# Designed miniproteins, single chains, continued (5), part 65

Each design is a single chain, and the fold is of that chain. pLDDT is the mean over its residues in the fold that is shown.

## One batch from the design tools (miniprotein)

Design m18242
Fold by ESMFold2-Fast:
Structure m18242 (fold): chain A 116 residues (1-116)
Amino acid sequence: MTAEELLARIRDIIQGRAPPLSLADLEALVRLRDEPAVAGWLTALVAGALARLGLSPAELPAALADPEARERLFEAFEALLAETVGLEPVTPALRALLRELFDAGAEGLLAEVAAA
């Protein structure tokens, strides 16, 4: 699966035209996390999670430095992803993949904040 094919599938899910994200879809996202289109989408999701907590992107470094704030941000990311694309029932394996996707998106957004 290419990054473009995966993002097209995500768009179809958002529009209610495809089943929710599976474990295999999350594994594909982790493999493709450094592809520009996937990295951009994950970065946007972390920015959305920050907004749900009333935080700006400029506040991301402080939120990532505090383990409790980081966990709250991850929970907001997980909730936003589930609401946007749906998720299969959360298993330990699925949650581990979600943490890798969160970390990739957080690093992307942190790089954007540092460049500003």
Scores: mean pLDDT 81

Design m18243
Fold by ESMFold2-Fast:
Structure m18243 (fold): chain A 85 residues (1-85)
Amino acid sequence: ELAALIEAGGELFVVLPTDATAAVDALAAALEAGRSWEELLATLRAAGAERLEVVLTEAEREAALAEARARQAAGEAKGFFLVPE
């Protein structure tokens, strides 16, 4: 479902725990192995992603960025966007 929204031009917003080095490594390995969005989403879920959301509007994107900034300022998490190539 999320993979279909990403392929339709949505941006994937991800929040990972601050100590999520293993999550980043697993994501890198999935990309290197010839990724699909389904595989990337499964990797992020297995790695403990706190939030996976596809944003389709600027208002949704701004809300996601505001949450990411607040969590980063508190030292709790990293938020970022993944977009299809």
Scores: mean pLDDT 68

Design m18244
Fold by ESMFold2-Fast:
Parts: C-alpha cells; sequence; structure tokens
Structure m18244 (fold): chain A 72 residues (1-72)
C-alpha cells in the first residue's frame, strides 16, 4: 500500500515540470521529449494514487495544463 497524497503527487510533478521547463528554455530537449517525460512521471503517480485509493483526476488535469503550456 502507498500513502501518497494528492499534495505530495503535485509536488513531485511540479519539480519534474520545473526541470523540464529549464531544459526547454536552454534548448537541451525538444517539446516532444518534455511531454514524453512528463507523461511517464504522471503515469507512475496515477498508478500510486490508485493503489492508495485516491482519485488521480487532479494529477491528470494538472498534467494536461502543463502539456498545454509546453505546446503553446
Amino acid sequence: SNDLTIGQAEGVLEIHYSVLKKLLEQGKITKEEAIEELNRVTERLVAELKAAGVDPQPIVDLTKEMIKEIES
């Protein structure tokens, strides 16, 4: 069992997003690579939240907004 909370999952996702944004700003990765990595992190967090009996929808929604920002 995993005791992961939405707040903890948001924190993990925000840290990864911050790193990916910096790499994009520096031209070190593509938008496609950033989106792929963000989706991989999100899939792991969603699985952990589901295993903990927590609705992962807020994390899914946050990821969609982050992807939209990367694509803009």
Scores: mean pLDDT 87

Design m18245
Fold by ESMFold2-Fast:
Structure m18245 (fold): chain A 97 residues (1-97)
Amino acid sequence: SSALERLREAVEELIAEMEPLAEKRYAELGTSTREEMLELLEELRRLAEERGWLEVAELIEVQVAAAEGDLETLRRMLATTPNPLVRAAIEEALAQA
């Protein structure tokens, strides 16, 4: 689905752009567990906000909420976000739940 595919692409693009920091952090985590992956995504979200990439930061937040099965957060974000791309990503995540 288009929205989840774009979410994945946005996360991959953010990782590539922040390559030196993300690569070092990823190596420090070793074999990624779900918990370790979520910690990395949250760190990348904060870096995206610091860089002013607010759309990417929101998309990462959607990814974290979806991965944790936090449907309440997804529904709250859907009600409050003005960003149509973020809304589409949330709707897709909820449809797959």
Scores: mean pLDDT 70

Design m18246
Fold by ESMFold2-Fast:
Parts: sequence; structure tokens; C-alpha cells
Structure m18246 (fold): chain A 87 residues (1-87)
Amino acid sequence: GSATRRRRAYNDIVDRVIGDLSNAMASNDFSDTQMYNQVQRAFITVQDSFDLSATQQNHFRFRIQSVIARYKGYRQSDIDSLDKMAK
């Protein structure tokens, strides 16, 4: 497909995976090991669904870091910075 269509498909998959991860983090008291396992499963799910460019891998990493920052109670300004880097 065109770059625009591939970007939309990527964003749809990432939004679903990040939403699921965010809900899991909000609903559970995860250990660091459990959190790491959830993050790895999210990466595997996206990689299996889409062949990620380096830019897309970085975008997805910043989206995951934003979820982790919210879970750990980081400042909203730090979360906003991660969200900006993920755009």
C-alpha cells in the first residue's frame, strides 16, 4: 500500500496494543518482571502484524514508555514529552 495507508494501519494496530497495555497496567499491580513481560508481548504483537521501520520502532517505544511513565506515576510534563516524541 501507499505510505499513508501503511501509516494508518500501523497507527491502528499500535493504538489497540497500547490501549490493551495501558488497561493492563491500570488494572494490575505488576512487578518489574511482569511489566517487562507485558512490554515484550506488546512488541511481539506489533512486529508480527507489521514490519516496522526504525522510525516506527522508535515511535512505538515512546508510546510504551508513556504508558510505563503513567503507571509509575511520573509527572504529566514528562509523559507529554514522551507522547510528543511518539508523534
Scores: mean pLDDT 71

Design m18247
Fold by ESMFold2-Fast:
Structure m18247 (fold): chain A 82 residues (1-82)
Amino acid sequence: SMEKVKEELIEKFREELERMYKEFLERNPNLSEEDKESVKKVIEEQLKALEEAKPKSEKEAELLVEVSLGVFEIHLAVLETT
């Protein structure tokens, strides 16, 4: 069902976001607590947005996850350039 596909994609997405964040922290050991909190909030907002989404197909659900990962990657890149 679409509900199961969505739940599986959200879980995989959560794991990928957490992995990216951990790798980011390893590259940026002196990141401020404020910046760490901002990243955590972005993760929470991205997960909430996907939970509230109503994808019409598995492909649409997959594309939403891909776009969300790209947005998160850009957010991390911006923090690294500061």
Scores: mean pLDDT 81

Design m18248
Fold by ESMFold2-Fast:
Structure m18248 (fold): chain A 97 residues (1-97)
Amino acid sequence: SAAEFEAAKAATIATLSEMQAQVLAHLRARADSKTLSAADRATLDALFAQMEAVHAEAVARLRAATSWEEEGAILREYAIKMNKLVQEIDAILASAE
């Protein structure tokens, strides 16, 4: 039903926002515990900004979604983009002291 879809969509957005906040907080805390070059810090700041932009775009698209198929496509794209950014951040953090 439309009501079931809207409720599921709201729950998905809430879960995505909670998970995003937790992941960002964890990665920022890891960065703050490392001895980083100015260049690596600038790169990490840009990657964190990209994570926030990817999340904001996904939330906006989810709010506009009118079908389960659209929701699934948005979530798949979000996961691909977010996993790539997390991997790039992890690589920088793994190379730091």
Scores: mean pLDDT 89

Design m18249
Fold by ESMFold2-Fast:
Structure m18249 (fold): chain A 67 residues (1-67)
Amino acid sequence: MQDLASQSLKEVAEKAKKEGKPQEIVDLLEKASKATGKELADLLNKIGTLDFELAQEFQELFAKKAA
């Protein structure tokens, strides 16, 4: 399901950018979209600590695409 995770993260990153979120969170989302395994998990955890709502939006999008 790496392609679905990558796509969902790119969509959330674009939304965060349009909403004027800090560049740090946008950069983390873009890095996560290219990451796999432990690196992806670590980046998602950091995103969740910085912006819980964006982390939830990613999880909801990923769950919908994975269903």
Scores: mean pLDDT 77

Design m18250
Fold by ESMFold2-Fast:
Parts: C-alpha cells; sequence; structure tokens
Structure m18250 (fold): chain A 80 residues (1-80)
C-alpha cells in the first residue's frame, strides 16, 4: 500500500482545501466567462477542472501514486 511519504495530515488537508478553492474558482470562471472564451479555452478549463477533482479524490483515498500521475498530466496540459 502506498503511503504519503512527506505529507502530514495538516498538509494533506491544506492541499485538499487548496484544490477545492481552485476548482470553485475555475467553475465560476466558466459560468461567468464561458460565453466569451474560445471553444479551445473552454475545453482546456473543463479538462483542468476534471484533473483537479481526480487529484482531490486521490488525496482523500491516500493514493499518492495516482495523485502524482494526475499532477504530471495537469502540468503537461497547462504547458501547451
Amino acid sequence: EIEIPELSEEQKKAAIAHLDALIAALEELLAEQGDKLSEEEVALLKKTIALLRQMKQALEADDIETFNQLALELERLLAQ
């Protein structure tokens, strides 16, 4: 079983709270500005939100391997 090697319970809770805040901000951006964004920008935001939600689920499940894989995918998506 994979354990979180460097994250304390406090750090894990802080990371989850940060992901929640970021997801909420991006969903609000889509709701308020989605009609002003290009189809490519809307698709990018939706993929980003989906990855952030999956990362939150992985942290809540103590699945650090899945979290790291999703974080790498998010970094590649945002580097485009």
Scores: mean pLDDT 79

Design m18251
Fold by ESMFold2-Fast:
Structure m18251 (fold): chain A 71 residues (1-71)
Amino acid sequence: MAEEILEEIRRAVEEGDMLTAEMLYGVLAVYAAVALKEGDAKTLEIAAEAARILGLEEEAEYWRRLAEEAA
């Protein structure tokens, strides 16, 4: 579930394991791409939050806008 991946990203960042956090974000981005086709705004919001936690501001804004359009 996308929310579980988000919590795992938070934990990895807290532990300083940025490689694991980036890998998990990659997995979450795949879920977000599927969610976009299905109109699942919640998963798109989760992807935006994960990008924001990683400091990927441009990607966070991209997912946030798609979530608004899907809602």
Scores: mean pLDDT 83

Design m18252
Fold by ESMFold2-Fast:
Structure m18252 (fold): chain A 86 residues (1-86)
Amino acid sequence: SGAATARALALHLAREAAEAAEDLELTLELIEGMGRAMSLATPEDIREVMEYTKKLLEEKMSPEDAEKANKKAEEVGKEAIEKAEA
C-alpha cells in the first residue's frame, strides 16, 4: 500500500517536473521531490519511474535542459534504489 502510494506520487512529480520545462530550477526541485517519494517504493517501481521520467524530460525540455534534469534524475534515482534495498 505504501509502496503503491509512493510510486503514484513519484509519477505525479515526474509529470509536474516535465510540465515545468520552461523553469529549470523548478524542474530540478520537483525531481528531488520525486526521488524522496520513490525511495518508499519497490526497486522495480523506481526503475519504471526512472525510465518514464527520462523519456518525458527528453520529450518536453530542450536538449541542454533535459541533460541537466536527467543527470539530477539519475542521481536521485540511484539514492532511492539504495534506500529501497536497505
Scores: mean pLDDT 83

Design m18253
Fold by ESMFold2-Fast:
Structure m18253 (fold): chain A 58 residues (1-58)
Amino acid sequence: MVLTPEEQAILDQFLETLPDTISQETRDTGREVALRRRIRSVTELATLTTAERLLQSS
């Protein structure tokens, strides 16, 4: 699925706020969350990305 312009803006803002030291895997997880789930805010995307990363570590 493609991102809407609103979802793309949220994803771009989320990626821009991440430190350069954040792993590529975390950035890729953020993109996948944005594509699969209809997100409404950077905070929602950050929360869901953190949850997905925690699930993947187990």
Scores: mean pLDDT 76

Design m18254
Fold by ESMFold2-Fast:
Structure m18254 (fold): chain A 83 residues (1-83)
Amino acid sequence: PYEKAKRAAERAREEAEKQGIEVESVNVGVSPDGKTVTVGVLAKDEENARRVAELVARELEKLGFKVVGTRVRGRSAVVVATV
């Protein structure tokens, strides 16, 4: 699950950068049981963090993950998905 989630995050970052969105960081975590994936985003502002999170959710779904939640707070966003 980590390798696919990391690829989704990388594709989302590439797409965001092509759209002129500055992405400060994207990080991927997997729960100890391997069932939950969390992708954290840091951007310049809340609008850009939300846009990157939307791209991350889209790329995760393309790879067969089920997106169960997205949280945006200031410059940070978190996307949570299950395998």
Scores: mean pLDDT 85

Design m18255
Fold by ESMFold2-Fast:
Structure m18255 (fold): chain A 59 residues (1-59)
Amino acid sequence: MMSEEEKRKKALELLNDLLLEGHDIDTALEKMKGLAPYAKETIDRMVASGREAARELAE
């Protein structure tokens, strides 16, 4: 059984990899949902946080 902390760590690592590949935040987060369906709740929280952070940076 994978811990919630491990799921979060893997989600962050995948997000960072996708961003380094040149994907924008929204596209990267959408790809993460397809690659890690068992971590959907963690990914949904990351999507919400990422969009909020992107809005703060754009302002």
Scores: mean pLDDT 67

Design m18256
Fold by ESMFold2-Fast:
Structure m18256 (fold): chain A 74 residues (1-74)
Amino acid sequence: SIADELRAAIEARDFARALALAREAAEQLKSQGLDRMAAGVEELVAQAEASTDPRSRETLLATVAQGLEELERS
């Protein structure tokens, strides 16, 4: 799943891949009509891109991964 791939990218500290996967997740959410969830993911991605602190970036991307994992369980 995209959530599993995002989690793996975060654990590998491949933040470029993690950002790309989070954006892909937002596009999938939009295609499913989940526009508010997609907007939330896009906001977290924008904050992660603007962040120069690796810890803050990891926390923001982990929040995206957790939200996607919860959605996939529903």
Scores: mean pLDDT 85

Design m18257
Fold by ESMFold2-Fast:
Structure m18257 (fold): chain A 87 residues (1-87)
Amino acid sequence: SHHDELDAAERRFLGHVLLAEASTDPAERERHLAAARAVVLEALGRMSPEEARQLLAALQSLLAKETDPAIRAMLEEIIAEIERRLA
């Protein structure tokens, strides 16, 4: 279902973020961040405005707790894209 597909995308996104955070290899880290961004942007194309607003709130919460500059930059890029689409 649509809900199951979005739940799967959320799990894939969080999995890639965690793997990027745990990785000591810059190339592996960059691949996981690119994969995380791609998963979210693909899922965003299938979301209603309400689902996109819920995603925006969740990502803002993650950003508030994140200290890794590369992960923060990726989250800020996605947040800006969601805000642009909701305008």
Scores: mean pLDDT 87

Design m18258
Fold by ESMFold2-Fast:
Structure m18258 (fold): chain A 63 residues (1-63)
Amino acid sequence: MSEEGKELLERLRTEGPKAFEEKDKEVLFEAYKELALQAGLSEEVATALARQEVERVEKEAKA
């Protein structure tokens, strides 16, 4: 996982979804995809879960 991805995940963990910015979308997607792959999920499932998690965070940031 990239250093930017690790920093973004830590920021979201400590500050919550409101810390998310539109510029973070791709970095967050790659970070969640990498976590899912490391957990033993397939490329297809990891990609789908990463998209779902990014959408969830984005919606909560806008709420």
Scores: mean pLDDT 81

Design m18259
Fold by ESMFold2-Fast:
Structure m18259 (fold): chain A 120 residues (1-120)
Amino acid sequence: SPKEKQVQEALKELSELFKEFDEKLDEIVEMIKEGAPREEIAEKAEKMFEEFIKRVEEIAEKYNIPKEVREEIIKIIEEGKKELLEAIKNGASVEELVEIYRKMKEKIGEVIEEWVEKQL
């Protein structure tokens, strides 16, 4: 159906977006390993999350994802951003930062799964 195709195309673009942001997190991890200043790492992470929110909003508008679903995903990203930036400032390990990002992605995945189940 047209609805099923729209959901499948949205899932594909969201999957590609998550892959792109996994690569951006890897860049942050490399900065930490290289001993970059925490302020510089935090600035890069903040810009990464701002782009993530913008790209989610663009995908949501393109595929007519419900406002409630979009707002919940954005809320999770904002909470993940806050937690990750605080962890960076406090000198958190690579393992701690990766875990914060993983938990954020898991929560977003749950919201997407619930939305998909209601559509199909």
Scores: mean pLDDT 88

Design m18260
Fold by ESMFold2-Fast:
Structure m18260 (fold): chain A 58 residues (1-58)
Amino acid sequence: GSQPPQNQQELVNAAMDLYKAYGQTLPPESLARFLQREFGASEQDAQQAVQEAIALLS
């Protein structure tokens, strides 16, 4: 969606937690899907959060 999330930093933090727990077993697309369900984030915002989390944890 076009509406920016109120808590983009929270999405990144959640993505980091998911990547630490599941990053070796689940593709980034699946992690983004979890963020969409957990926070109601748009696909775009969830994907950005996952990519940022991966960059921060790499």
Scores: mean pLDDT 76

Design m18261
Fold by ESMFold2-Fast:
Structure m18261 (fold): chain A 64 residues (1-64)
Amino acid sequence: AAENPTEEKVQELERRAKELEATPGSDRELAQVYAELGLAYYRLGQRDKADEWFRKAEEAVARA
């Protein structure tokens, strides 16, 4: 079935986030991926999910 590009992007970004979470010293890259996930969920109209990912991005920036 044809899913919209934003939903496919969300799944790819979630996979990348999990890989980076297992990689030491990747907090800057994690922050970028989390921010992109937040934006993607925001575009899907899932504001609560978007807020959760934006919060994780800010926490990752603080660790970098």
Scores: mean pLDDT 77

Design m18262
Fold by ESMFold2-Fast:
Structure m18262 (fold): chain A 63 residues (1-63)
Amino acid sequence: MEEALKELEKLEELAKSPDRGTAALAGSGIAEAREMLEQGDAEGALRSARNGLAAAEKELAQA
């Protein structure tokens, strides 16, 4: 759970990005990870957060 919350903090920073694609991908990752946390799936939340972070970082690197 602690690791999922740390990855969510990184996604929240990317969601503030002026790049619309990066912000959208980060927002999607946050929503999916939060849903997993609500279901008690900390490992699923961590995976979703990391996948969203990787996608958002890749988009930002190409902006």
Scores: mean pLDDT 79

Design m18263
Fold by ESMFold2-Fast:
Formats: sequence, C-alpha cells, structure tokens
Structure m18263 (fold): chain A 100 residues (1-100)
Amino acid sequence: SVEEIKKRLEEITKKLISRTKDEKTKKAMQNMLKLMIELLDKNKDNKEVLEIAEEMVRKMEEIVKTEKDPEKAAEKIQDVAMEMLVKISEIEAKKKAEEA
C-alpha cells in the first residue's frame, strides 16, 4: 500500500500543478511531494505510519475535490502534510526511545 499512497500523492500534486499558474505554488507542491515520498520510503515497514499517511492522503484528496481555488487547495494540503509530518515524527521518536 505504500506504492498506492505514493501514486495518490503524485496524482494530487499533478492535478494542483496543472490547475495553478503560480510558480511558487508549483514549487511548493513538488517540494512537498519529494519530502512525503522520502518520509514514506523511510517508514515503508511501519504500519502505524502508513495508516496515518493513508488518512492524511484521503484528507488531501477531499480538499482537491471541494476547494475550487488551486492556491487555497495547495495551502490546505500543505497544512495536512505538516500534520502528517508531526504525527510521523512522534511515532519515529517513540520508536527510537524504545530501541535505545
């Protein structure tokens, strides 16, 4: 399912990039995608992380469907991505503490 999550993230970013003319938004979406993919690859065997990623990607997909302004959609998606980063970082920190 990590490969399915990655494909869904790529489709979200491609859709937003195609809808916006703002170069900063395009770069922010591409940078977010790269960071999310690296984070998922790091945690590919962590079921708890993948469950959080699945939930966050579902929220991002809903934003793309409901927010007609591509710049506002990108801002909301970046907020969801930040929430995902925080939650995954907390899981990684707990795992490191238990394995130390």
Scores: mean pLDDT 83

Design m18264
Fold by ESMFold2-Fast:
Structure m18264 (fold): chain A 87 residues (1-87)
Amino acid sequence: SKAELAREAAKMIEAQEDVEKIVKLAEEAGLSPEVLLARAIQVGADKELIEELAKLAGMPLSLVEYMREHPDDAEGAEEKLREYLAK
């Protein structure tokens, strides 16, 4: 199921598996890159994985860097994300 594949992808992010393996599983599950990016940031994944997921999500690296530099500033991160999503 999509939920099972999504859970497997999340576990691979936590285990810091290869970016290619994570992306392939996500594509099979029909997961949005934004969901994978959010999970990678939440678990403190490698910068390289986060940057590749940000590219796939079309998310500005400046926003991703802000979230990484200020992991305890959830309000600031939400405000910046809301602004970008609202266009």
Scores: mean pLDDT 70

Design m18265
Fold by ESMFold2-Fast:
Structure m18265 (fold): chain A 59 residues (1-59)
Amino acid sequence: SGVSKQELLDYLRGLQPSAAVTAYLQSRGLDVSSIQKEDLAIRLVTEGLLTAEDVQQVV
């Protein structure tokens, strides 16, 4: 997919989503304009893309 852990963390920190992050979210059927960042963080941890410790640094 080309999305990196750092790009996902930057998006959760409030930075503009990269093209790779936007493409990843669209590939998962997620609306980039309406998804809550907390819900996204839970999903990314559940899918193994981020750890709970990674999320604790950005929320």
Scores: mean pLDDT 76

Design m18266
Fold by ESMFold2-Fast:
Structure m18266 (fold): chain A 81 residues (1-81)
Amino acid sequence: SEVERRYEEIMREIDRLRSEAFEAIRAGDIERAIELYRRALELAQEAVELLEKENAPIEKIIEAGSQATLFAMAIYALEKE
């Protein structure tokens, strides 16, 4: 469906941001990693809203919400450094 395609686009972008954040952490660029995780968090929240609006299966909503929670926790941990 169109919703599934849009969801896949968002998740693909999240994967790219996650990979870039990992490289930033390896390079010691914590500020860049936080910025990348913040963008990933925004995309994960958009995915949740999209899925809820379209009455998607609860499993997909939980998956997107879990990604958002993970990124929020990563930002919190990195900002305390």
Scores: mean pLDDT 86

Design m18267
Fold by ESMFold2-Fast:
Structure m18267 (fold): chain A 64 residues (1-64)
Amino acid sequence: SPQAMRDSLAGMRAVGQRLLDQGDLERVQALIDALRDLRRQETDPSVREELDRTIRELEAQLER
């Protein structure tokens, strides 16, 4: 369901933040790549927006 996907994305965002805090940039990049693949397969517009926001947030932190 869209709600279950949003809950999963919140968990993935938490994992991404943990990886950033640890300086594990290769695993952050792998997570971004996985999220981009999910984005390509997702048809729900609200879930696509959440994926886009999560990807942008992680990419912005990598470019700091």
Scores: mean pLDDT 82

Design m18268
Fold by ESMFold2-Fast:
Structure m18268 (fold): chain A 79 residues (1-79)
Amino acid sequence: LDEELEKAREKGIEEGKKLAKTKSLEEIEKEVKEKRDKLQKLIQDENAPVTAGILLKEAYLEGVIEGAKLAIEEEKKKA
């Protein structure tokens, strides 16, 4: 499971870097927040046990924000 979570986060980082080329950090953070809010609502409203699938999605979304921030920092260093 730990390796799967790490891979999900890495995939998120890659996607976040790609998104940062076409979208602002604010837009990416807003989209990620909306997806996270849906996951949190699913857990609370359905009283569902936290599944591996939910953990993997959360790791991926965390990676997306991280990747976007890294790409924006790299662009600032190039300017």
Scores: mean pLDDT 75

Design m18269
Fold by ESMFold2-Fast:
Structure m18269 (fold): chain A 73 residues (1-73)
Amino acid sequence: SVAALIEQVRQAALAAGLPQEAADRLGQQVQQVADLLKQGKTDLATRQAQALIDVAPSPEVQAAIRQVYEAAS
């Protein structure tokens, strides 16, 4: 499920050394990307997903964000 993949983003962020508040915030931002895709706002969702990937703290977090994007698309 998309929710399980978003939890994987949070766990990857924690593993990369982010504090819990930052990992929770990233999870919320990735949920917003999934919600935008569900609403058909693909261009906005793609730009937000790319911005999150570009600032992601590790390749594992980048991969987890991409998995949410692909699953929600």
Scores: mean pLDDT 88

Design m18270
Fold by ESMFold2-Fast:
Structure m18270 (fold): chain A 60 residues (1-60)
Amino acid sequence: SLAEKERELHREFIRELAERMQEAAKESQGDWKKEIELTSEEMRKLGKEYKERLAKIKAE
């Protein structure tokens, strides 16, 4: 059950990451430096949330 929860969280993370990267690309309007900055910020936020949720699953 824990392994299944971790796997599902991982799949959700990948899906959300792809969506946020696409949003960053659209907002950047061809500015690759801006796109990298926006993507990095979103990845940082999403990664932190992922780690916190993963820790809660493992702490059960």
Scores: mean pLDDT 80

Design m18271
Fold by ESMFold2-Fast:
Structure m18271 (fold): chain A 65 residues (1-65)
Amino acid sequence: SLKEAELEAFGRMVSTIAGVEVKFERVDGKTVVTLKAKTEEQLKFAEIFAKSAEKLGFEVKIEKL
């Protein structure tokens, strides 16, 4: 869908600029986005991305490594 394509493009941008690992998984017809952050700065970027993804109707998980 357009929303999924926009989210994937935004996720690629966040991964490239902030170094946050972004994974997209389909579970029971729902798209789940997992963000992996190693630093406090990466965690802040992950939280901003998570809020955007949740507004688009996606489930978001944040993992601090």
Scores: mean pLDDT 75

Design m18272
Fold by ESMFold2-Fast:
Structure m18272 (fold): chain A 64 residues (1-64)
Amino acid sequence: SPSVQQVIDAVRRHYEDLLARGELKPGDVVEVKVTTPDGNVYTLRVTVTANGEIKIELVSATPG
């Protein structure tokens, strides 16, 4: 099963790619739910910081 850190890292890479393509801007906030193959559900908050960096916060984790 992927660890919560592996989930965060995958989400970070995805949103960093979107930011690099100009599809996100500083100040954007997105809430995303990730379901892992073992049935765990992670709710993450993705924030684009004022200096153009991706910040990810774990909001909740629900076991499957």
Scores: mean pLDDT 85

Design m18273
Fold by ESMFold2-Fast:
Structure m18273 (fold): chain A 90 residues (1-90)
Amino acid sequence: SKEEILKAIEKLEEYFKSLGLDKVDDIVTRALKAIRDIVEGKRGTTPQEAVWLATLASLPDEEIEKYLPEEVIEPFKLVRDFARKLLSPK
C-alpha cells in the first residue's frame, strides 16, 4: 500500500543518513526520492528516474540480505518490489 511504501522509504532514508557513508545523493537515494514523489504526486516517470528505479529493481534478495542489516532488509525489499511494479506493465 501507499502507506507501507512511504514508511519503508522513510526508514531507509533515515538508515542511509545515519551511516554517514554516503553523500546522501547516490543512485539508491535518488531512486527512493523518485518512488516517494511518484507515490505522493503521481507524476510520469522520466528516463532518468527509470534508470534509478531499474537499478533498485535489479537487486536480488541475496544481495540485499548480504549488505543490509536485518532491520532495513524488509523495508528495502518492499521498495524494490514496488520499483519492479512501476517498471512492469503489471
Scores: mean pLDDT 72

Design m18274
Fold by ESMFold2-Fast:
Structure m18274 (fold): chain A 93 residues (1-93)
Amino acid sequence: MLAEARKNAIEQLSKTNPVLAELLRASETDPVSANRQMLEYLARQAEKQGWTDLAKEYRALAAQAADMSPRDIAVKYTSASLRAIGDEIDKEL
């Protein structure tokens, strides 16, 4: 039963990252809202690291979350993250 595996995963995650565990729990009732909150959280973390371009991309994805499938959000999130990491490396070189 997938529901039991998810509950166990959320409980384990809550010990390491309680914010992410809370967002994953929220995704059971409102996956669009949970994805938006996750992207906003990641944007704030990126800003703390000085990755302002990455933060802007995460916020843009959060704004579009209601109009995209979870798969499309994951693809765009991964693409944006990899591109921004490359840009940040180039800035340090």
Scores: mean pLDDT 67

Design m18275
Fold by ESMFold2-Fast:
Formats: sequence, C-alpha cells, structure tokens
Structure m18275 (fold): chain A 84 residues (1-84)
Amino acid sequence: MDQELQKRLEEAVRKKDIEGVVKLHEELFKINKERLLKAGYSKEVAEAAAYTAANLVVIGTILDQVPSSEEQQELIDKIKEALK
C-alpha cells in the first residue's frame, strides 16, 4: 500500500472527515481494480475484490486510529451511508 495514501487516510479518520475518507476509499478502489484487471481477473472479480480491499483498509484504519468502539461504529456507519 502507498504510504502517502495511508497517511492521508489516517489524518482523515482522526479528523472524522467523512468526505475525505470517502474520496480515499474511491481512490483505493480504483487503484486495486486497475491492478486486478491488469493481472487478468474479470471485471466482476476485480470490482468485488477491489471493493473488499478498500473496505478492509478503511475499517482497519478506523479501528486503529479511533479508541472508542462507539465512535468507531458511528464513523463506519457514516462512511457506509456516504458510499451508497
């Protein structure tokens, strides 16, 4: 994973910047999807895997950077709604 992207994601999560986290999720999704398509995976598999990977990175960063379980859940719920 790009260290600059991870740093930007950590900063957005700490600031509870929902829009910033959503934009970084979209960026991670695009990067992972392109990588998988170039590796020869189908569009369906590439999109599903890229979305799962972006979700894991974002959720993992929230769990790492936000000490309160209640605030973690609230932030995850807000990000999930914004991604719809």
Scores: mean pLDDT 84

Design m18276
Fold by ESMFold2-Fast:
Structure m18276 (fold): chain A 89 residues (1-89)
Amino acid sequence: AKEELQKAIEYLEKALEAVEAGDTREALKYLFEASYHIQKAREDISKELFNKAVKAIMEAIRALKAGDLEEARKYVEEALKYVQKALEE
């Protein structure tokens, strides 16, 4: 399931680019895609990293819905960090 974590990273990177472009719709789309791939990798990563990555994505989605692009960027970067750590395990 390294393929699922790699897909999650790709979608989180696309979400970050969309946030930086101010494209809230594309950012939300990519965050939902990243969440889907993380869920598929659930059995292959530590429960702690899984919970931290999912929480960061949820907070990024909430920030985007509130129009807070800076908070959204911060949480997407946190999610990327946790998924990258999971891939290195």
Scores: mean pLDDT 87

Design m18277
Fold by ESMFold2-Fast:
Structure m18277 (fold): chain A 96 residues (1-96)
Amino acid sequence: EIEELLERLRKLVDELASTKNMEEFKKIAREILEVLRQLYELAEKEGNDEMARIARVLIETVERFLEKYDKGEATILDMKLLVDAVREGLRALEEA
């Protein structure tokens, strides 16, 4: 289950990084959020505190971007920062 979620997250991160359209970016970010929430729940159930902590930080990061988007405040820089954050987070999750 965790392995499948990490594979799905990797594909979504690649899609996010390749997206040039803000509306498509938001849709992919929402899907990433859903996968991260599932990873968090499984990590908590398995007692993987490190994975749970990383997933929680990434959830907060994605939620912050989506909040800025909903307020009409999201910028291209915010998109770049989110891509960087989820790429590093994916690497950390794969090591946990």
Scores: mean pLDDT 87

